# Designed miniproteins, single chains, continued (4), part 12

Each design is a single chain, and the fold is of that chain. pLDDT is the mean over its residues in the fold that is shown.

## One batch from the design tools (miniprotein)

Design m12412
Fold by ESMFold2-Fast:
Structure m12412 (fold): chain A 57 residues (1-57)
Amino acid sequence: MAENAKKAVEQIASVVRDELGPEAADRVLKAGLEAIEQGKTPMEAVKAAFDAARAAR
């Protein structure tokens, strides 16, 4: 179940790495994975990744 959410978060981090650099991508990946570890839904994990991407600017 968490595998699909993890893949989505990794894809978002990959795009962020290309646009904003590896440090921003690392923040996005950590935020999304933390949401998954806390038992949040895949959609909430993706939202956390996008929120981190916005904050990393």
Scores: mean pLDDT 77

Design m12413
Fold by ESMFold2-Fast:
Structure m12413 (fold): chain A 58 residues (1-58)
Amino acid sequence: SIEDIKNEALELTKKALKEKNLDEAEEIVRKIVELVEKLSEDEQKELQDEATKISEAA
């Protein structure tokens, strides 16, 4: 479902932010991009807002 895709992308975002290895972090980011491309523009915006909030809190 779309909700599952959004939840997976947010979980990967949290993992990428905590990842100390840059190569592994880059691979996680590539997977996030693949998931985000499957979402509508509105859903991508919602996900970006949530990801930004997580990044600013980290």
Scores: mean pLDDT 77

Design m12414
Fold by ESMFold2-Fast:
Structure m12414 (fold): chain A 58 residues (1-58)
Amino acid sequence: SEREELLAKLERRLANAEAALQSPDPVIARVAAHELPTIREALALARAGRLDEARKLL
């Protein structure tokens, strides 16, 4: 389903961003820190079934 596909993509993006936050490269870590709040918000909206709002944040 579209919801399951979006959730899988967002969970992967979250995992990648959390890993990037632990990077020894301060530029990579800073970019990850800026992206994380948006990814977390989109994931929360998608989990609530608010797919259009989740997609709008991306």
Scores: mean pLDDT 87

Design m12415
Fold by ESMFold2-Fast:
Structure m12415 (fold): chain A 60 residues (1-60)
Amino acid sequence: MLGLYRAVKDYEGKSGTELTIKKGDLLKVLQEVSDRVVVAENLATGERGLVPKSYLEQIE
């Protein structure tokens, strides 16, 4: 994994490939797809998907 991140705000996934996150959720970033989007796993739900990098803060 690329690191441990925390959601800084809520994001609702709009497609089956996007991840829904809540502010304060812990995420494992698995891959950077672009400068704006990562593949992550939400540790609270076990779901994986695309999430905007601007919604995340790296903590580890």
Scores: mean pLDDT 81

Design m12416
Fold by ESMFold2-Fast:
Structure m12416 (fold): chain A 76 residues (1-76)
Amino acid sequence: DEAAEKLSELFRAMAEELKYKKLEEARKKAEELDTLEIYELLLKVREAMKDPSVSKEEILKLIEELEKKIEEYLKK
């Protein structure tokens, strides 16, 4: 499944970004893979998880939106 492989590559790039602070490289990979929207949602989830003022319910809503975008991407 080509779409699943591309998402795997994006998640790996984001893990490398976290490990080596290569934010620009992860964004560029997301653009290359046509997953920029998923990348932006993943960043929102990550930042929400770091913010103690954001409720768990709000984080779950962001995850639900992310899951919906991933499903749409995989159906292409």
Scores: mean pLDDT 74

Design m12417
Fold by ESMFold2-Fast:
Structure m12417 (fold): chain A 70 residues (1-70)
Amino acid sequence: SLQELAERIARLKKAVDLGKEAENLIDEYRKTGDEKLLQKAIEKYVEALRLLGYSEEDARRIVEDWLARR
């Protein structure tokens, strides 16, 4: 339905915005070494993945695994 499509688009837009906020926090973390910025970025990525249908546990595991491979 159009309502289901609109709800999906709204969730995708929010997930994109959260990802952009997280990347900005990672950029500041790279400049400052402030681990509080890294933790804020992780929380934003987790929230974005949850909007995409991942559980909190799976989202956290994905983000932690991805950061460990950087």
Scores: mean pLDDT 86

Design m12418
Fold by ESMFold2-Fast:
Structure m12418 (fold): chain A 70 residues (1-70)
Amino acid sequence: MAERIAELRAEAEKYREEANKVGKQLADLTHKTNAEGDKYAKQMAEAAKKFSELIDKYERLVAEADRLAA
């Protein structure tokens, strides 16, 4: 059980790291969009969608690991 919990947490951390990278990219794109109008709006929308998907995966894996740890 401990090994499975560790595996789930490791996989969750990978999605968290990817989400953090996408979140930083989204922040950069938001800054550029504010400076240059809607030039980056499509890229910002795509990054926001990817960020949400990564967070959902992270939360699901954390919840599973927490349930097994209880």
Scores: mean pLDDT 79

Design m12419
Fold by ESMFold2-Fast:
Structure m12419 (fold): chain A 67 residues (1-67)
Amino acid sequence: MTSEEERKKGIEAAKEALKLVEERYKKEGIEVEIEEHKVKDGYSLKIKVKTPEEEEREIDLSKSLDE
């Protein structure tokens, strides 16, 4: 289909888009982690979202300090 370089450009654009999504979620109080894997046919991007329990843990620490 396309050269590996073109695929990497597309993947880089996708990574940038995912970073924007992650920033939006952080702005809404949701934490997201983006993980990338290099594969022979290019790259694989995975999004990991923290569980509500882990989010509560972080909030609990903050509440203990201030609220």
Scores: mean pLDDT 59

Design m12420
Fold by ESMFold2-Fast:
Structure m12420 (fold): chain A 62 residues (1-62)
Amino acid sequence: SIDELSEEEIKGLLYRGIGAALRHQGKLDEAAESYRKASEWFRKAGNVEQAEEDEKLAEELA
């Protein structure tokens, strides 16, 4: 449930969503920055697996 997520995890999900929207618009550099921000928030939340996925997405788009 979203109510059980930390604030840091919610911010990670929000930046991931922003990155996906920017990628859909072809704004690849801005999408990469948003995925890096998502990765940083997931790391703060202790969610290393999600952080590594978003970091990889950022590297693929940069």
Scores: mean pLDDT 84

Design m12421
Fold by ESMFold2-Fast:
Structure m12421 (fold): chain A 68 residues (1-68)
Amino acid sequence: REEASRRLKEILPGLSEETIDNLVKLAEDNGIPLSAVVEEAERLRAEGLSDEQAFLHVSVFIGEQAAK
């Protein structure tokens, strides 16, 4: 958890710590592996999305994974 939060802050430095914590909590509450969330964030940033755009797409990803 602590490592995933730290990694997400490194990938999405424009987001607040509260926003990162809420994203981690959303993944945990839905049983989504934090490693998958980190990998998705890295992928989206590599594609040139902004911190805010990557955050929104990761949130959608968690929701889609939770629906399976």
Scores: mean pLDDT 78

Design m12422
Fold by ESMFold2-Fast:
Structure m12422 (fold): chain A 80 residues (1-80)
Amino acid sequence: EYEKKIAEDPNNAEAWLNLGKKYLAEGDYEKAIEYFKKAIELDPNSKLTAEAYKGIASAYLGLGDFKKAEEYKKKAEELE
């Protein structure tokens, strides 16, 4: 359970990233974006940040916000 991992260590960027991926897969794009942003805030210099930006871009595509999807896709590409 991803929420349990976050309760045990709220600074675990990977746990927040995984929670974002879970909600993205379930089609809850707004929650996915929120949790990916938390992962980025906790560890902005890691490879996990690039994966979080890719997740945010995918979520914005699901919401039909193509401008923000392109913005976050570019941010992910600039990191890796």
Scores: mean pLDDT 79

Design m12423
Fold by ESMFold2-Fast:
Structure m12423 (fold): chain A 64 residues (1-64)
Amino acid sequence: MSKEELDREVEASLHVMAASIALKQGDYEKAAEHYLKAADALEDVDPELAEELREKAEELREKA
């Protein structure tokens, strides 16, 4: 695995963590934005996981 791929995975992990915090606060819009940023970071590394995170973001925007 390249350093760039590892850095993107770390970035995605931080955004997923931020999304979880936003969800606990009831901030569905902020949580959705963080899932989208995580998906963007993973697009080239793990496109399947990126798609799953985008689906979660869409569901959260429907709740907002």
Scores: mean pLDDT 81

Design m12424
Fold by ESMFold2-Fast:
Structure m12424 (fold): chain A 116 residues (1-116)
Amino acid sequence: SMELAQRQARVATLFVLLRIEAEGLPSTDENLAAIEARHARLVAEFAPLSVEQLEEIEREILEALRLKAEGREVDKEALRERLIELGVSEETADEIVDNIARLSPEQAARVVAAVA
């Protein structure tokens, strides 16, 4: 459905924005191509997930980012386990949790603002 495709793209965008912010990637043609390829791979990974699973993934990540923006610690292990339970691959969950952990409060606030 169109709604499902839009939700898959939205969650993939959130995951890509987390990596960009965590790595401080400059806007080069090579980096933009890598970003687009990553987005496409994430959309494909999310293909078997329901709208409800995708909404819950977004909610969990935005809650973790809110805690980081407030200068508070995120329970990395609990977040990782929850993302895997919701259908995120172990590799992708590890990357996302590490990206969130690396963010400063200001960086976390920027990611939240970008998806609002």
Scores: mean pLDDT 86

Design m12425
Fold by ESMFold2-Fast:
Structure m12425 (fold): chain A 91 residues (1-91)
Amino acid sequence: SSMFQQFRQYNQQMNQLRDQALSYVTQGNSRLATQYVRQLGQVGLQGTQIHPGIGQSGYSQLLSLADFTRSDPRVTQEALDQARRLRRAVG
């Protein structure tokens, strides 16, 4: 696969995980929302091994997610923790 195709696939996966996390926050299910945030962080880390731009995309998604989930401190904190971890991996 081309680098562009891999970039697109990782971004699609991260977007789906973000949308699932947001859906669970609206349902009041902080536990499942937090699990999807962790999965987004994990996908971002895997993508960083392919290209740092994928990691940067994941970092932006996690910061956006933290902002959108401010009403749920557990989800917001997990998103910030995952963003910090991913930012360190990107360098």
Scores: mean pLDDT 88

Design m12426
Fold by ESMFold2-Fast:
Structure m12426 (fold): chain A 106 residues (1-106)
Amino acid sequence: PSGRVEVLTLPNGKRVGVVELEEGKEDEALNLMLAYQDDYDAFLVLSRERYPELLERLRREISKPVLYLVVKSEEEKKEVLEQIKQGILPKEAEVIVDTGLKDIFK
């Protein structure tokens, strides 16, 4: 699949794959996570909107922890990424897949 996953390495050495979701790219984002799920301990999906159909597919198809965050600006995105880099689970994050999440974030 085409696309990029940005890696964030947490203080405990765990790797979070960041997927920036654009409108109409839901299938590409899912396929990207499926292709790279063994390369990451968890995924963070950043989007401008909530896509319920994609969230349901993520719950069924991804075996790694998946966090979903609606971000409205580059400033919000930067703040969220800095929290994740510090090993902090953002309060605004929707937990889509929680499998092993407690071993990633404290």
Scores: mean pLDDT 82

Design m12427
Fold by ESMFold2-Fast:
Structure m12427 (fold): chain A 61 residues (1-61)
Amino acid sequence: SALAMEVARLNSGLTEEQIRRLAGLEGASDAEIAELARELGLSPQEVRNIRNGIHHFAENF
C-alpha cells in the first residue's frame, strides 16, 4: 500500500526504490539479504528488520 511505503521510507531513511527492493525480499535467502545489505551500507540484520517492518505494516494497515 502507499501508506506502507511512506511509513517505511520515513522510518528507514531509505529511498522509495530501495524500499521496493526490500519489499521484494519476502522469500529471500540469507545470501540475497547479505548482498542487498552490502549495497545499502547496512548490516544483514538491519535489512531483515526493515523488511519485516514493511511487511508487518502492509499486512496490518
Scores: mean pLDDT 69

Design m12428
Fold by ESMFold2-Fast:
Structure m12428 (fold): chain A 60 residues (1-60)
Amino acid sequence: MDAEKKELIERVVEEAKTSDADKRSELIFQLGKELVARGYSTEEVTEATTEVSRRILELR
């Protein structure tokens, strides 16, 4: 995973820590759109959004 994609994932996870459930879903959706706009493949976008969703679910 490249550094830019990793930074985007970390940013979304940090924002999700202070967000409600509806906003968390929106953040994941917007991350997917941003990655597509930056030229990432469908596989790379799926990996990133899955990773963010997994990390958000692990937050207690």
Scores: mean pLDDT 78

Design m12429
Fold by ESMFold2-Fast:
Structure m12429 (fold): chain A 96 residues (1-96)
Amino acid sequence: MKLKIEKYKTVDEAIKKAKEEIAKGKKVALFVAGTNAEINELEKNPNFLGSFSPSDNKDAIIEKLNSEKPDVLIVTDYTPEEIISKLENVGEVIEK
């Protein structure tokens, strides 16, 4: 299936959306500028593939996302465009 990318203005909205998509049985990855306690709780769910920051190793992020093939990638303010452009099988990009 093609990857859906959803961009939100706040980490709180991104976390809310991640919880909703996981509840639907979808595989979710999160790309956020920071970390918080709610993200740590999400990591306990097997459908949560991980949280990445803009400062993480770009090649490792690209490799993991292309291999794990999430259904939804949820991003906030500072996702690097070059990472998004190198992802395979991208379908939709939605900004809120």
Scores: mean pLDDT 74

Design m12430
Fold by ESMFold2-Fast:
Structure m12430 (fold): chain A 69 residues (1-69)
Amino acid sequence: MKLSEVEAASLFAAAGILVAAAQISLEGYSSKEDAEQDLKNARELAEKLKESGYKEEAEKILERVEEVE
């Protein structure tokens, strides 16, 4: 899959928001299921970034996901 720079930036921002939302959920502000789904969605966005050559951006997302889990 090929992403434009704008698409890559948008997915990176979206993944960052998902990780932040999951962290808030895990702190007791929402369900564990919501957190798990957000982290799963963030990982899927990271995979799309990696497939399109945005390895550094993908790695940053995955590191944040691991820190929250």
Scores: mean pLDDT 78

Design m12431
Fold by ESMFold2-Fast:
Structure m12431 (fold): chain A 70 residues (1-70)
Amino acid sequence: SLIEKLELLALSLEEQGKLDAAKLVRKAAEALKAGNIDEAIAYLEEARSLTTGGAKKALDKLIKELEKKK
C-alpha cells in the first residue's frame, strides 16, 4: 500500500540520520490515513526539499501517485 511505502521510506530516512525528513514523511502517512491527500502531498513536498539522490526520487514518485488519486 502507499501508506506502507511511506512508513518504509520514513524508517530508511531515520536509519540514515535524516530525522527531520523522516518526521515529515510520517506526518504525510498520518494525513493520508485521515483521508487528507492535499495535506499529505504538502508534507512530502517539504520532506523532498530536505533530501537528495534516491530519497528525493522516491518522494517524487510518491507525490505523483498521490496527485493521481485526487
Scores: mean pLDDT 85

Design m12432
Fold by ESMFold2-Fast:
Structure m12432 (fold): chain A 58 residues (1-58)
Amino acid sequence: SSLEKKLKELQERLDEVQRRLEEAERRGDLDAMIEEGVRAVDLAVQIVVTKKEIEKAK
């Protein structure tokens, strides 16, 4: 379904953001850590919302 596809895309984006955050932490790049951290929180919220929408569709 389109919702399951969206969930997959969001999870993949979160994995990418988490990798970038780990790299920024290793470098001590505070600006990048803040940017990637904000993106991670936003994606995590979207994943929770999308999971609830999928559950409602069942």
Scores: mean pLDDT 86

Design m12433
Fold by ESMFold2-Fast:
Structure m12433 (fold): chain A 110 residues (1-110)
Amino acid sequence: SLRDRLRELRERLRRARTEAELREIVREAEELGKEALERGDLEAALEAVDLLLEVGEKALRLGYRELAREAAERALELAKRVLERAETLEEILRAIGLQLRAIGILLETE
């Protein structure tokens, strides 16, 4: 399931230390988020955005500024797409919150 793949990817993120490992997680998280949107699974899409932001935050802590920026830009794009499909106030507020968090990471990469 999408949720099982997201859980496995989050576990990989906890162990990841290299730029290459984090970059692979960014690619897989974006793919999962896009697949979730295609399936209409907004909860899984929001979870994928959250995971991309966690990668961006970890990349910043490890000094990988360009990767952090890339992760945040992908998270922002995906969160905007979730917002366009959001049907509940909870989904709208979560998508907005994730967009603001992505913008925060982008500002730190200046």
Scores: mean pLDDT 90

Design m12434
Fold by ESMFold2-Fast:
Structure m12434 (fold): chain A 99 residues (1-99)
Amino acid sequence: KEEEELLRRVEELAKETAEAIKKAAEDPKAADVAVEKLEELSRLVEKATPEVAKKAYELLLKNAELLGEIADKIDGESALKISEALNSALSKASEQYKK
């Protein structure tokens, strides 16, 4: 039950992050939203089971792929800060699920 709720929140945050990344191409403030969502995901992952952390890692990889596809349409500084937050989240998720 608690793991199912955590997984649902992870999936929701990953979806919200993807939407914020897409929006960042038109609005630099959406980049700050993407960073905030990625930081929340990182905090959840640190408390997650390895199974939930693995799912978070897979979803974060999809967000990294999306960022790569549209990076040329995002302001360079915004793209950099999203990339740094995303890499941090990926590292935390990878460390947690490999435990």
Scores: mean pLDDT 84

Design m12435
Fold by ESMFold2-Fast:
Structure m12435 (fold): chain A 68 residues (1-68)
Amino acid sequence: GSMRKELLRAIAEILRAIGDILDAERELEAAKKAGDEEAIKEAERRIKEAEERLREARKRIEELEKKM
């Protein structure tokens, strides 16, 4: 069914967003240790963007669960 495929796609997006957050948090830690203010701001922006993608994917799963 289309709902199952959409659910699996949403789960895949959650996993990708988590991976992006972890990568950006690692870059943030490295930038903080180096004192690179520009790199710190870029890593923080990437974390916020990935966290928003995670929230959107989670909301999509919640809406799909209501219809199942």
Scores: mean pLDDT 85

Design m12436
Fold by ESMFold2-Fast:
Structure m12436 (fold): chain A 70 residues (1-70)
Amino acid sequence: SQEEIYKEALERAKEYIEKYAKGEITPDELVEKLLELFEEMKKKGLSKEQLDKLKEEITEYATEVNEKIE
């Protein structure tokens, strides 16, 4: 289902962002992983509307994480 694909994508994206925040991956690696994730989710049948929503939620989460870094 769209809901299951979306949930998986969001969870994986958040894990990548958390690894980046902890210094475990570089900015370039984060971008690469997120682009690969988006392509994978498109192939699984995630709609354009859901993909756009996912990108917005990921951006919001990344902003929140960045604002909490001392």
Scores: mean pLDDT 80

Design m12437
Fold by ESMFold2-Fast:
Structure m12437 (fold): chain A 104 residues (1-104)
Amino acid sequence: AALQAIKDGDLLTARFLVEAYIRASEVALENGDYETAIRLAQEAIKAAEALGDKKSVARAYTVLGRAYYKQGKKDEAIEWYKKALELDPSNEEARKLLEEVQKE
């Protein structure tokens, strides 16, 4: 859906779908559905990368990190938070989550 909107030149629909994927991935994460959270975050990454939207890619990387952390995969979570901060150094959530995981 989001990639098709980008191909069709409908950048407003593409941006809306990126935001929808990120929000849906956060809802899946809150519900303990980590596999769905990962899948939706990956779809958001693909669409946001095609748009050149580094901030949305960083937000989706943060969701991936949170999902891996909830699965007990702390090292993978740290890698995703670092990647998020490399793309968007102003991402406060990724910064806080990285600090919390590294203090444990």
Scores: mean pLDDT 85

Design m12438
Fold by ESMFold2-Fast:
Structure m12438 (fold): chain A 80 residues (1-80)
Amino acid sequence: MSLVEFLDELEKAAKENNGLISVEEALELLRRYLESIGVPKELIEKILERLREEIEKKGGRVTVEEFLELLKKIVEEITS
């Protein structure tokens, strides 16, 4: 899965749910993307765990923009 394909799938999921993506749907798409680009399983699980926590704090649903902002923050925290 390319970055463009990942972003397209997030936007499609959001459109089906009035602009919001559920935590489970967002994390499933992200897992597939990270696996496709060769991210180690241990690092994927750390990223997904942190994203789950942050999305649940927002009521279990986020916009594509909010999801990408959270992903950027968490990746920077884990890889620094």
Scores: mean pLDDT 82

Design m12439
Fold by ESMFold2-Fast:
Structure m12439 (fold): chain A 65 residues (1-65)
Amino acid sequence: MKGIEIDFSGEVKIVEIEEAKGHFVIPVEDLDKEVLKIYDRETKTWSEVKKEDLSEKDKELLEKA
């Protein structure tokens, strides 16, 4: 499954979700949705975050992907 990985340095990569090393992984198919499913590697859980509730920096990182 493909996702977008965002790391603490702000680098954005398209990766396989199971191979991602970043703290957040977002499925590519969910990028156009108002609510994003984000995988947190530290807690090993999926969470739902409203796209509008993301920080300005995180929104810019998603647009670069």
Scores: mean pLDDT 62

Design m12440
Fold by ESMFold2-Fast:
Structure m12440 (fold): chain A 81 residues (1-81)
Amino acid sequence: GAREEALRLLREALKAVEEGDMERALALLEEAVELLPEDLYLQLTLGMVLLALGVGKVINDEEFGREMAAKILREAIEYLS
């Protein structure tokens, strides 16, 4: 179902974050949000990941941004599991 597919996409997004592929991670997270468009928690998760990556760029600490994005994605995976 849509929840199981969204969970798969979130796990792939987390792997992409851990591999440093932020563009792929965001694309996968956006696809998960599109599968569950009424899930406000997933919409907030996307916003929080974008904010974490943006903060990392502003403070010139991309590793911090990636670590925060990974934490946010792990919490979303637990929510859907």
Scores: mean pLDDT 86

Design m12441
Fold by ESMFold2-Fast:
Structure m12441 (fold): chain A 72 residues (1-72)
Amino acid sequence: MKFPLPADPAQLEAVAERLKKLADETGSANLYAAAGQVYLALGRKEEARKWFQKALEIDPNNEFAKELLKEI
């Protein structure tokens, strides 16, 4: 079967939820960008875009968030 080797969708959703909670508690641009990356891996491009934009509101020079936002 052609399944991706990274964590299954249920694990990815749990990771995204935890990353969002930590990002909200810490205000970390990198954690918002990481949450967006997990949503992008789930194929939820519009949700990923929202979190990358939130990361850029906190750190406008975050190259990771800028690069991932270009993929959407």
Scores: mean pLDDT 76

Design m12442
Fold by ESMFold2-Fast:
Structure m12442 (fold): chain A 78 residues (1-78)
Amino acid sequence: NELIKKLEEKIKKAKEKIEKLSPEQKEEALKIIEELEKFLLEEVVPKLPELSEEEQQKVLELVGEFQEFLKENIDKIL
């Protein structure tokens, strides 16, 4: 479960960083999102078929939680 643990930590850190940003720092918020997206596409997505059903479900839950967080902080991105 190393991959899921790493994803969880990266999402936690991304949320913490974005929460501290002002709306004036949208460029910085976008870079944080881009780094997390890169990790998802390069490290998580290719390994999804190797994960158990429960692990795949946790990945979806973590991604969904981050998407909800972004909607709550949309003014920092747009």
Scores: mean pLDDT 81

Design m12444
Fold by ESMFold2-Fast:
Structure m12444 (fold): chain A 97 residues (1-97)
Amino acid sequence: TPEAEALLKRLNELDTQLGKAVQAGDVETVTRLGEEIVKLSEELLKTPGATPEQLRQAAVISEAAARAGEMAGVPQDVVDRLRKTAEELRKKAEELE
């Protein structure tokens, strides 16, 4: 759906920004971007017509953000929410197949 495609596009943009923030050592920006990834991923989970492939792509982004955040020293609650969201995305993708 157009809504799911727009959310995934924004998630990919955030993934790119997060990579740059990690390289810069900007923990505050990594934290903010991680929280935004959680929010958009939760919106994707609630979006009708999101495909298994779109949900899996979002799960990869959320898991990568969790690992990057953990290494960068962001708060553990943000890392935990990113991992939980990635698991929920994978589970929903599997349930749709």
Scores: mean pLDDT 88

Design m12445
Fold by ESMFold2-Fast:
Structure m12445 (fold): chain A 63 residues (1-63)
Amino acid sequence: SSVEALIEALKSADPEVRERAAIALGMLPELPEEAREALLEQLKTETDPRVRAAIESALARHE
């Protein structure tokens, strides 16, 4: 599924790829629990401020 590919992209070495993956996950009409957990896990170790903002925005859209 496209969601699984986005979760993998969220772990990319390239911060641009991680940012795009987080944005794409945030744009889903419903966020699967697996994707929510992946975003929360990534946020704990993410040091790039743009990627952090994208993850936080994705989580906020699905409150």
Scores: mean pLDDT 85

Design m12446
Fold by ESMFold2-Fast:
Structure m12446 (fold): chain A 46 residues (1-46)
Amino acid sequence: MTEEEKKYRKKLIEREKKALDQVTVSPEDQEALERAREAIERIEKS
C-alpha cells in the first residue's frame, strides 16, 4: 500500500472505532463486538 493510502485508511479506521464504541448490543453479541474492535486495532497497528 502507498503511504498516502495508509494514512487515509487510518482515518477511516478511527471513525469506525468511534461508531463501534457508541453502539449498544446484547450480551450475546458483545463478544463479536470485542472481536471486531480487536481486529480494527490489529489493522491499525500493522
Scores: mean pLDDT 73

Design m12447
Fold by ESMFold2-Fast:
Structure m12447 (fold): chain A 76 residues (1-76)
Amino acid sequence: DLEKEIKEVEEEIKKDPNNAQAWMRLAALYIKKGDYEKAEEYLKKAVSLLSGIAKDIALENYYDALGDKKKAEEAA
């Protein structure tokens, strides 16, 4: 259940707003939901908490997921 996963991640963020991994998970869940604007907002928050290789990996994974979702939508 996508909505349940979003709620669980939001609760994690409430307990630790500096949890970059939780923000990244929230961004990925919003890609699945089709809310790309909120997904980008949450990605920017996660990236602000990351540095070095971890930041690069997070960005790569996000754009890969976004591309896959767009391709699936086009294929109908």
Scores: mean pLDDT 78

Design m12448
Fold by ESMFold2-Fast:
Structure m12448 (fold): chain A 72 residues (1-72)
Amino acid sequence: KLLEEIEELMERAEEAIRRGEPEKALELLRKALELLEEAYKKGEISKEEYRKLTLRLIGLELRAIGVELDLE
């Protein structure tokens, strides 16, 4: 399931950030974004879920490059 794969990739990216591996985290986040766009295009997730996951991905990407993002 695409949503499950997206969540796994985000979890692994967060772990990579914690381990000081930002390049690995960015690669994982790029894959997650591709799957997220595919899931939304196929109607497997709502527009609200797509929005929330996109913001979460952006937040993780900014953390990977050393910036914290305040998400609501």
Scores: mean pLDDT 78

